# Designed miniproteins, single chains, continued (4), part 50

Each design is a single chain, and the fold is of that chain. pLDDT is the mean over its residues in the fold that is shown.

## One batch from the design tools (miniprotein)

Design m13822
Fold by ESMFold2-Fast:
Structure m13822 (fold): chain A 66 residues (1-66)
Amino acid sequence: SEGLLLETEISMYIIAAAVYKRIGDEEGAREYLEKAIELAERGVEAGIDPERMEELRREAEEALEE
């Protein structure tokens, strides 16, 4: 489903950000978290599993805080 593909892509961005944070690349981490947030917001607006998209958006936003 489109929701599963979108969830997978967002989750991969969050994982990529965690890897960049681990190696000290704060810019790379921020870029991927921002991409995750943007994609999740688009999913909510499109009505694609909005509860799950909002959950993923929140997860990425929390990761941006430190």
Scores: mean pLDDT 85

Design m13823
Fold by ESMFold2-Fast:
Structure m13823 (fold): chain A 73 residues (1-73)
Amino acid sequence: MLSKEELEAEVARALIAMLAATYYYSNKDITKEKIEEIRKLGEKFADSLPNPKAREEARKVLDELFKEIEEKL
């Protein structure tokens, strides 16, 4: 079973993924500027997480998701 810190990291991953997916599929006027705004919000969210492991995992998920989004634009 995952530790409490790992569970928080998984929840953070899921929330960030949902945020990115919701924006990507719901916004018809998606631009690089809007993607950058959402990325910055995600970074602030990651930095606000109480556990260091959760923050690290959240940043990794952000980097992976937004890299894929940017590569497809």
Scores: mean pLDDT 66

Design m13824
Fold by ESMFold2-Fast:
Structure m13824 (fold): chain A 67 residues (1-67)
Amino acid sequence: MKKVVDDTTQTSKKLGDTVYQGVQDGLKQKTISDAMSVVGKSMDDAGVDQDTKSKIVQGTKKAWQYK
């Protein structure tokens, strides 16, 4: 368990740029459905866990609605 937690912490640092790029590309989409799809795929490709994925998806949805 401790090794898995450490590996996850190291992975989260590497995920920052990939996840950030995915959110930026998502916000450029014309529909919220496409934005969610783009962000979701970037997080799946980056190996993001489901809890973190849910939080980023919710944040992107709110940001897309406010642009």
Scores: mean pLDDT 65

Design m13825
Fold by ESMFold2-Fast:
Structure m13825 (fold): chain A 78 residues (1-78)
Amino acid sequence: AEKLIEEGKRYYEEGDVKKAIESYNKAAGLYVGKEDYERAIEALEEAAKLAEEAGDTELAARLRDAVEQLRYLQRQSE
């Protein structure tokens, strides 16, 4: 998961916003598998910001919906 966050940052610095979003989304999936919802939310929030910056408002909205779902799961697992 950490490696995918680093790859996402690298792709963003290189200007490859699509690969940056994909890397953050994959990291979020791995964090969810570990029930680390806090880190998963952080990764999806970064992906949503990048999607919004790229003008992909539909993808940004879906990623924000995923964040809300993970926040709900985080509260239910306490």
Scores: mean pLDDT 80

Design m13826
Fold by ESMFold2-Fast:
Structure m13826 (fold): chain A 57 residues (1-57)
Amino acid sequence: SLEELKKKLEEYIEKLEEKLKTLSGVARMVGEKEIKEVKEVLESGDEEKMRKTLESF
């Protein structure tokens, strides 16, 4: 369901943000951009995009 996909993506974003705290320089900037892109997918409400994003991880 859309609700379950949103929850999974939110949990994944939290995990990435936690890992991001251990990164610096270019690696941190790349990670921040990736988190932003995942947040945009979450905000889109597109179930198909959310599913494909989760499957890529």
Scores: mean pLDDT 80

Design m13827
Fold by ESMFold2-Fast:
Structure m13827 (fold): chain A 86 residues (1-86)
Amino acid sequence: TEELLKKAEEYEKLAEEYEKKAREYEEKARKLEKEYEEHKKKNPEDKEKQKELLKKRIEADAEAGLYRMSASSYRIAAESLRKKAE
């Protein structure tokens, strides 16, 4: 039905938005990882700053993972709806 196809398109758009957010957090995590490695190399005794950067990177990775999971769920739901329409 046309309603199922329309809903599939809506879920595909949501998946694209969540994939975009996932990429933003993945980029943030990569920058934090580089900053962590640079700081650790230059200031090995600064454990507090190292801990802060590592925590921020882990948080960014977790957010990216959640957005990737949501995107995958919407993609699977959209494909299911498209198959049901035919």
Scores: mean pLDDT 89

Design m13828
Fold by ESMFold2-Fast:
Structure m13828 (fold): chain A 68 residues (1-68)
Amino acid sequence: SIEELERVMLRAMLSMSPEDQEAFARLLEELNRRGASSEEMAEAAIAFLREKGAPEELIRELEELLRE
């Protein structure tokens, strides 16, 4: 569900520094402004979280939720 996705995303973001949280928000805003698809947004978000060292368990949960 979207609620579960938002909750897991929030938890992943809270594990990052404030600077990385701001960078993540800017990335999503830029992609949305360009008209990126939900799939493109999701892939970019997961890649960013992996690069910033979010826990692998959270990344896996996000991937599962995005694939439904």
Scores: mean pLDDT 76

Design m13829
Fold by ESMFold2-Fast:
Parts: C-alpha cells; structure tokens; sequence
Structure m13829 (fold): chain A 68 residues (1-68)
C-alpha cells in the first residue's frame, strides 16, 4: 500500500482516487483508526514531494471531507 501511495503522490488525481477507494472501504468497515492512519501517512508522503505538495494536500482534505 505505501509503495502504491508513493507512486501516486506525483499525480494528485490518482492520489485522490486511491484515497477515496481505501478510505471508503475502511469507513464502511468501521475502522476509523486505520482511516486516520492512512490520512497521516498520505500527508507525510506528500510532504516528501514539494513539487506536488499543494495539490496533494488539497486532494487529501477534499477526499476526507467527501467520505467522512
């Protein structure tokens, strides 16, 4: 999962799709702890790619607001 996430942080649109898929699954299962951890990991990985950071950060926030 982390390897897939690292690959998509260079493409904010793919990051949005991946996060929406995984967060929706976790939230439907009632696994809020893993959902929160996923958001934290995504944020940390986005910080490592400054060229797409702003777009990735927006994608993370938008998806969380949409699914939560």
Amino acid sequence: FEEELEKVVEDPEKLRELLKRELTRLLKAGDYESAMELIRIAGELAEKVPETYAENHKAIIDVWREVS
Scores: mean pLDDT 75

Design m13830
Fold by ESMFold2-Fast:
Structure m13830 (fold): chain A 69 residues (1-69)
Amino acid sequence: MDELVRRVGELARKAEELRAAGADPETIDKVYELISEALRAAFENGDVERAKQLIDEAEKLIDEARKKL
């Protein structure tokens, strides 16, 4: 659980760095949607594996957005 929260914090920081660098707002919004869904999956449904999958998807979006800058 603590590792999931740590990864969420890192993704949020990276998303804000990308926003500041001029990344597509739609991509940033999608990252936050995935983070919100992951937190809901983990804390509301107890589905930590689903949460990890959603966080992995958000990380891929961050990496793709960074490559476009």
Scores: mean pLDDT 83

Design m13831
Fold by ESMFold2-Fast:
Structure m13831 (fold): chain A 98 residues (1-98)
Amino acid sequence: AAAAVREATARMQTHFDRAIGAYEKALEAAKNGDISKAKQYLEEGDRHYAEGKRAADEAIALSPDPATQARIRQLYADGKARYDKAKEEFEKALKENL
């Protein structure tokens, strides 16, 4: 149980980090005028975010106690907040600078 929870939690964090990184690359591509590449990175970011959410749900379902579930939910909330901020920054850059 503990090993499976740790592995699912690690996958969640990895996918959220990849989603954020993809949004950063999308912003860089957009600033360089490569709208096609920016679109590809946005799709990659959205895919990783969806995978991170699935891993979070798996980790919660595998968690044997409420304290472990609460910790995973907090990590998920933190990851989601970082993702939402990266997405907002990208959308603001397009609206205000392009």
Scores: mean pLDDT 82

Design m13832
Fold by ESMFold2-Fast:
Structure m13832 (fold): chain A 64 residues (1-64)
Amino acid sequence: MLTPEQIEEYKKILESPDESLNRKKLEAMVNLSNSGNEEAKKYLEKFTKHSNKDFAEAAEKALA
């Protein structure tokens, strides 16, 4: 359901250093997981090893 442009927007949100976007970052992970896109799934795999435990757990559950 996500276009390539939407996937890039979510990646941009996830790579933002802005901590006020943490809720949007978690939402972006869910949306990337639901996209069915292989690039989005590869991108989420990087987040399973993220130093932020909430992001790592969210990415693992999203990719299950």
Scores: mean pLDDT 75

Design m13833
Fold by ESMFold2-Fast:
Structure m13833 (fold): chain A 87 residues (1-87)
Amino acid sequence: KAEEYIKEAEKKKKEGKLLEAAKYYYKAGEEYFKQGKYEEALEAYKKALELLAQLPETEEVKELKREIVKKETEVGVKVLEEAVRRV
């Protein structure tokens, strides 16, 4: 299901619908996070934030940025915890 969200995000990005593309990348990140695929989740969240940075700072854009940054931080912590256990 995460792969379906990535495909939709890429389609919306090609159409210039950056806010919709960012929302689909966010959904993909959430699905990867649920699957324990933290690296893929982090990449999806970063792509969403990159697209949102190109948009005017509307309330919707600000709210979505805040949610994604929070999730990106949670994923980053889990990735670092895995790396520490391996070393």
Scores: mean pLDDT 80

Design m13835
Fold by ESMFold2-Fast:
Structure m13835 (fold): chain A 80 residues (1-80)
Amino acid sequence: SLSPEELEAETLLAFGVMLLHIARLAYEKGDYETALELYDKAIELFKQAIEKGSPRTRQIAEDLLKEAEEFKKEVEEKLK
């Protein structure tokens, strides 16, 4: 059984993944401002999942955080 903090971390991870998918759709549409906002929200959720998560959840969240930060940089280049 998961602690309440670990369950919260898994929930935050799931929401972060959903936001990454929506951000990618916004990016493909050319809506770079919306994509940036959604990547920022996903990054925050992954950071919270790292703080509260089990070792497995932390590892997944850390990998997704790196991916989200790389995609955010691509979006920022489009907004220049």
Scores: mean pLDDT 87

Design m13836
Fold by ESMFold2-Fast:
Structure m13836 (fold): chain A 61 residues (1-61)
Amino acid sequence: AMNQLVHDLIEEALTEALNGADPDELAERVKERLLQAGYDEDTAERIAEMVRKAAEAVKAG
């Protein structure tokens, strides 16, 4: 259940990044959704940072 939410949020964020969305905005939205779902601040921040880096890589390609 929790792994499914993380996967879906990452996929959605990377799709938005391909359409030119800002990596910082994507990371913030992912963090907010994870916190609302009951994830710890540390875990939410780590996943958001991973999304930010992946989105930056997409934008640089």
Scores: mean pLDDT 80

Design m13838
Fold by ESMFold2-Fast:
Structure m13838 (fold): chain A 113 residues (1-113)
Amino acid sequence: MAMRVVDIEVTVTFKKPIKLTPEEKERLADRVLAAVMNAVIEAAETGKDLRSLVAQAVEDAVREAFPDAEIEKVEVKTSGPERLPRGRVAYLEGKVEVTDNKVVARLRVGIEE
């Protein structure tokens, strides 16, 4: 079986700094990670646009965790081609870093064609 590996970086920038407690940062990180992972799986399995699915999922996760957070922009970057290979997700790992100004999710996905 041929496996393709893609690195994905998602950056959410806030319009103004939000001051989060350590517990709020962990809660936001967990929600964003789950949202991005689910969006990546859907994009790979369905062939839907990764950038649109990830951007929407992350915005929804941030708004659900912190309704008062104002999002300026969501940026999605991938290593390699703009479109994910269509296939089964065989490997998915990621981490999320939360600061007062940004949420950055970094993922590596292995897709079997």
Scores: mean pLDDT 81

Design m13839
Fold by ESMFold2-Fast:
Structure m13839 (fold): chain A 66 residues (1-66)
Amino acid sequence: SEAEEYLAKAEEHFFQGKYEEAIEYLKKAVELDPSLLPIVEKFIDFLKSVGKEDYAEKVKEFIESL
């Protein structure tokens, strides 16, 4: 699905350290398929684990806006 394609792009950008681009693809994936929310929570945990708490907060704020 298109949501799965955006999720794959988000994962690729996270692996490259491109957190801003990764978050934008993650937002598109969740907007298309809200059942992906548990996966998004794992990305928030990952961002916190690598010290990117500001990016984790941006993702949380987006989820709360849904």
Scores: mean pLDDT 82

Design m13840
Fold by ESMFold2-Fast:
Structure m13840 (fold): chain A 108 residues (1-108)
Amino acid sequence: GSYVVRATVRLRGELSAEDQERIARAAEEAARRAAEEAGLTPEAILVEVEREGDETTVTVTVVLDGSTPEEKVEELARLLEERLPEAAKEAAPHAEVEEVRVEVTRLP
């Protein structure tokens, strides 16, 4: 089994391809640091940046072993919710953070 922690940040503003690349790198670094702070070694960290018109969605997916303590999974989710919007804003200061969502899924 695995835990999948998926954090999504929705941004509004005109973001260039270069802005999107900076956001992706900042999000990956923030996710790695959050996992390290929680004392976790992720099986995978995936970052996706999708633009639709004046909206950009940044999705970070962290995969953890199913034996990971639930309290540590919740700590990671909290850290991602706090740090991903900050990382995105630093990478693209002209964009506005509209929404932050974090979901935890337990796979069999």
Scores: mean pLDDT 89

Design m13841
Fold by ESMFold2-Fast:
Structure m13841 (fold): chain A 58 residues (1-58)
Amino acid sequence: MEEEVRRVTEELVRLGVPPERAEAIARGLVQGKLLDPENLGSEEGLETAMRLAALSRA
């Protein structure tokens, strides 16, 4: 779980999400199984993560 949270956090930060917010979102996604960690590297996984990050801003 810790490695999965770290991977998602780094990917979100790479996409422009602030580190604090990225870690919170990544933890929620991984813990809640809202995003399959194995699919994070795919276009679909990245798009879903970006969409959820944008929605959490609203």
Scores: mean pLDDT 64

Design m13842
Fold by ESMFold2-Fast:
Structure m13842 (fold): chain A 57 residues (1-57)
Amino acid sequence: EEEELEKIKKEGEEAYKRYQDFLDARRSSFDKARELEIEYLKDGLGNEEAAEKAKQA
């Protein structure tokens, strides 16, 4: 029984590691897309920041 559980657990661990490696690779790929998105947001925020400065000044 304990030997059977260890085998199932080991297979689960290998599957989980493979999934983690996949997520890590995907994260690296999406890093560039995220930077592009931030650049677009900064451009949009320029108008809001100017409005807030006008209120404060």
Scores: mean pLDDT 62

Design m13843
Fold by ESMFold2-Fast:
Structure m13843 (fold): chain A 94 residues (1-94)
Amino acid sequence: SEEELINEILERTYEIFGKMLGGRITPEEAVKEMEELLKELEEKGASEKVLEIARELVRGIREMARLIEAGASGDEVLDVWVETVQKVAEIWKK
């Protein structure tokens, strides 16, 4: 179902975010994993709503990756995560 797919995307994104924040993968690797997830969804013919959510998550991870590479504080990185989650919730309500 669309709801199950969105929940799976969110869980996978949260895992990638946690690995990046914990230094288990590089910021570049986190962005690559998110881009691969988006490509997989496009190839499977996911709905425009699912693709819009996935694009927002990719944007958020890219911005967080940029901040980490720039030596920004953990609070600045978490602010982007919160903003990204809020935007995803708004897309989901459409």
Scores: mean pLDDT 88

Design m13844
Fold by ESMFold2-Fast:
Structure m13844 (fold): chain A 83 residues (1-83)
Amino acid sequence: MKEELIEKGKEYAELGNKYLEEENYEKAGEYYELAGKYYEKAGDYETAAVLYRRAAKAYEKAGNLEKAKKAEEKAKKAEEKAK
């Protein structure tokens, strides 16, 4: 089960990378956020925090400051769980 969650997280992170290269920052943020959720469900809070931060940066580039703020908050919560 945890391995399946990590594989889904990897798949969504790769989609985030693809959309980032296409300069589709909104979709890049959405897929990085999905990847973060799957790593968080798998208990990999360190990787989840990294992915939530990537989502926040993508949302900032998209001009979606509300989603960027929420993604940054998720990153901070994941970092707290990783301690």
Scores: mean pLDDT 87

Design m13845
Fold by ESMFold2-Fast:
Structure m13845 (fold): chain A 67 residues (1-67)
Amino acid sequence: SMAEEAVAAARATAQRIADSLSQLTGEPGTGEAEAVDENTVRTTVTAGDVVLVSTSSVQNAITNGQL
């Protein structure tokens, strides 16, 4: 369903952000990504840092064809 697809897209975007942060910090690998609410996903990078990502940004990226 559309809601399930949106959650999957948000999780994938959070994982990409975690991967990018891992590359920028020079640390290998990433942590897990999970939805906190409909507008926010949380991801953990290597070393245990937590990053919050707005799902509204994900929705805007999807609408604009950037995801």
Scores: mean pLDDT 55

Design m13846
Fold by ESMFold2-Fast:
Structure m13846 (fold): chain A 94 residues (1-94)
Amino acid sequence: KEEALKKAIEKEEEERKKRFEEVKKELLSRGVPEELAETFATLIALDPEKGTELLNKILGEMDGPPEELFEKARKEAEKLKEEYEKKVKEALEK
């Protein structure tokens, strides 16, 4: 029926997993805490544009205490994740 579509979805999922692992590894190498690195890697895998924009904004503001920047990043990342989950839930409810 939709063999081509199924293969495309599987390929996208594999690419997302690889992207997640690469981003997580890079962030850990830069000294980002593991929990925060996983959150950013997940966001970049789900929404590359918004996740990258958020990450760049935080790295650009690295002149203050890192704890405050990480707390702000965590809240913004959590908000993006909740918005994504809400959209998925709305699609499934149909």
Scores: mean pLDDT 67

Design m13847
Fold by ESMFold2-Fast:
Structure m13847 (fold): chain A 94 residues (1-94)
Amino acid sequence: MAKVFISVGPRLVHAVADSEEAAQIVAEALKKAGATDIRLEKIGNKYVVTARVEGDPEEIADKIIEALKEMGVLKSYKKVRIGDSVLIYLELEV
């Protein structure tokens, strides 16, 4: 079980994962959701994924969640909208 946090804005997605495997899965889900300029970096003991997006953060968040569901890796999630951003807290089966 890996824990991941994703922040979806109107132009940028920022994700933090506890493992490299979870970060790679998130990067694939972002690509499936239509994100571009996907970057994966290791910062300390965390893995950070950033990507460019265009559109409504709620719709983008839903596409990311759907991609993770289709990949068979999504165990649970919580989605919260704050201003022009959507925050997703999730657990992955890895």
Scores: mean pLDDT 88

Design m13848
Fold by ESMFold2-Fast:
Structure m13848 (fold): chain A 74 residues (1-74)
Amino acid sequence: SEAEKLVEEAKNALKRGDYERSADLFEQAAKLYEKEGKKIEAANLYRASANVYRLLGDFEKAEELEKKAQELLK
């Protein structure tokens, strides 16, 4: 699926140190799973993106994504 390909690209970007691209790709994959109603998968990928934004020092964006993950799992 498109979401699975974005996850693979995000992981490859992360391994190469392309943190901004990795974070964006994880967030894009999360949005696709959310639209498909796969809330657990979406929440996990929002958290993956948040973790990468923390590596970038973007704590505000990381908190935003953590809140999205929490809202999906309530």
Scores: mean pLDDT 90

Design m13849
Fold by ESMFold2-Fast:
Structure m13849 (fold): chain A 73 residues (1-73)
Amino acid sequence: SEAEETRRGALGALENAEKYIKEGKFHQASLYIVAAGVLAAALDFLGDTEGAEEVRKRIKEVQKKLDEAIKKA
């Protein structure tokens, strides 16, 4: 379904964000976090509220990792 594809896209974006955080590429990481947020909104529109909430929870975790990595840079 479109919701399943959108959820996979959102999680893939967050995996890319974590990769770029590890590489010190904070601008690229931030762009993937934003992309995941857009896809979470799309999940709400598609009626996958549970998927949207799971993605947003993961966004908060990845954002915290980015913020901590920036402090150490």
Scores: mean pLDDT 89

Design m13850
Fold by ESMFold2-Fast:
Structure m13850 (fold): chain A 58 residues (1-58)
Amino acid sequence: MSSLQRQADELVRQGHEALDRGDYDTAAELFREAARLLGDEEMARRAEESRRINEALA
């Protein structure tokens, strides 16, 4: 219901697009910002997982 939820949804959508392109670093940043807006630890874990995938591939 809040504007924050809508902003977070847009960031998550962009994060999924980044994952589709293999841009795991960009995806991690987008999910991290979404987690910050929502105060959601689950979204923060998604950001950390994207970072670890990027680390493993680099």
Scores: mean pLDDT 75

Design m13851
Fold by ESMFold2-Fast:
Structure m13851 (fold): chain A 98 residues (1-98)
Amino acid sequence: GPLLSAETVAELLKIAALQQIGKEEEAKKLHYQLLLSLDTDERTVLKDFLSSTLEESVEKALKLFKEQPEPVQEQALQIALKDLSPEEQTALLKLLEL
């Protein structure tokens, strides 16, 4: 699949975790910030995710994560977990079945 940076994948995971626990406004804020930070290549890769509803974004974020090489998945998860609260970390790990 298309390659994303670990930092970009971490933002996808954080959005998914926030949406899963009902922090919809915080998830929307991160989604908007991600839109502003992406280069042209990553924006092309994320086009489907970026055009999705917030409800659809969870499944699309998990799919994009699983399509990345294992080292990128591991680094992205580590970055996301550092930025998330314990409740949000629990939600993310449950979504990833870890």
Scores: mean pLDDT 81

Design m13852
Fold by ESMFold2-Fast:
Structure m13852 (fold): chain A 69 residues (1-69)
Amino acid sequence: SVEELIAKLKTAIASAKKYKDNPVAARVGIKELEELIKQLEEKAPDNEEAKKLVEEARKVIKELREKLA
């Protein structure tokens, strides 16, 4: 469900922020965030809460990628 995907994305964002200094965890986190973003954009493109979380997740992915570069 959309609610489950939103909850998963919130948890994945929190985990990515917590473990951002671990390169292995950061790579796994990026993959999980990208998959959840894709699912929410496909299933709930007009959901306001989902859009806000997707934008936060994209910022987290960018920060993690910058640390891994």
Scores: mean pLDDT 83

Design m13853
Fold by ESMFold2-Fast:
Structure m13853 (fold): chain A 74 residues (1-74)
Amino acid sequence: EAAELLRETVLNATAAMPSLSPEAQAIALGIVRQELRRAGVPEEAIELALKGIESGDPEVAREAAERAARLAEE
């Protein structure tokens, strides 16, 4: 549920980051934070997910998403 939304959101946002301007990246991160918060994801997990997206690295993002998902289920 929330964990799957978190994984999909992180991977999709990370893939989109390289094609966005810095302003668009900031807006996208804000949208991700809002959607995850609405889904009931705890703040610690949201911050972990956002760090993964900001890395621009799909492997780093995937690991961050899995760690954040575990935190969200705790």
Scores: mean pLDDT 78

Design m13854
Fold by ESMFold2-Fast:
Structure m13854 (fold): chain A 81 residues (1-81)
Amino acid sequence: LEEAVERARSLSREQAVARMVGEIIRAIGLELDGSPEAAEALAVAGAIAAAAGDDEMARRAAERLRRLGAEEEAARVEELI
């Protein structure tokens, strides 16, 4: 999570947004497959969103993480906002 945030800060705004969208798409696919990796992908997407200043997307990612039962990851994303 911290590594994803640091990398997002080193990227251009456009690259950070593209990476965030990619992780969101990956998380949705993993969630549909019932994969435990869905929470990890969603947490990364939320962290990138927060680093890019998209607080709304970061909050939505944290909310979805809580629905998946990943409360610890949700709290970590919220701390980045």
Scores: mean pLDDT 74

Design m13855
Fold by ESMFold2-Fast:
Structure m13855 (fold): chain A 115 residues (1-115)
Amino acid sequence: ADGAGLLRLIAEETLRAHEEGHRRGLSAEERLELALRRAAEVIARELLRAGLLDAITPEVLEELRRGVGAVLDVIARAVLGMDAVEFFGLSPEEVRAALDRHLALQAESAARAAA
């Protein structure tokens, strides 16, 4: 398993779960839970394929789900200034706007650091 490839798969599954949850009218908490479960499944399959996991069990999936949840909360707070539940409460359009704003701020920060 390639680390960059795994992060891409997790991001793709998380975004797909968010879009599905939005279409289904799920709450922010329910969208987050759906995304965490799908990300945990992707991670477990990659660990199994890499020989780092003997079997995918409910206990392993719950442990991975908790780990992903903690990481997503840290990233959401550091990158977007909001917690993971707040992030998953956004529409797909609001998510794009928040990411675009973050990228613009990062570009400004990088330009100031380079000057």
Scores: mean pLDDT 75

Design m13856
Fold by ESMFold2-Fast:
Structure m13856 (fold): chain A 93 residues (1-93)
Amino acid sequence: KEIAEKIAEKVKEILRETMLSAGVPEEQAERAANEAAEKVRKWLEEHKDTITPEQAAEIAMKAAEEQARKLGLPDDVIRELVNKAGEAAREAF
């Protein structure tokens, strides 16, 4: 429980900060970061007995890419968000 919440919160923080620095409006950045973090949290809770740092990174990267594409962000920004989300998830594990 606590580990899933910790990873989700770290992913939320890094995505929000990265989107804001890329010029995404605060309301949209907050919403997208929250949706990505919620997806990560739910997936980790479902797989809590078998999860690895690599799997946590993979789901964080997929969640980040999904939200970034919904916002219509440029490919270079999507790549940065995906990489940072994966790193944040691994570090928080």
Scores: mean pLDDT 82

Design m13857
Fold by ESMFold2-Fast:
Structure m13857 (fold): chain A 61 residues (1-61)
Amino acid sequence: MKEELIKKAEEYLKKAEEARKNGDTQSAIDYIAKAVSYYLKAGEDEKAQALIDRLHAEAGA
């Protein structure tokens, strides 16, 4: 179960990078938020926090 949640997070990160390259900033943000959610469900708090920090830097927050 935990490993499957981590795989889901990685898949959403891949989709986020693709959306960002295509200039779809909103979809990229949504996919990163999904990845954060799956990492948190998997108990990967450190990985989730790193993504949150990266999201804030990218969004200019």
Scores: mean pLDDT 79

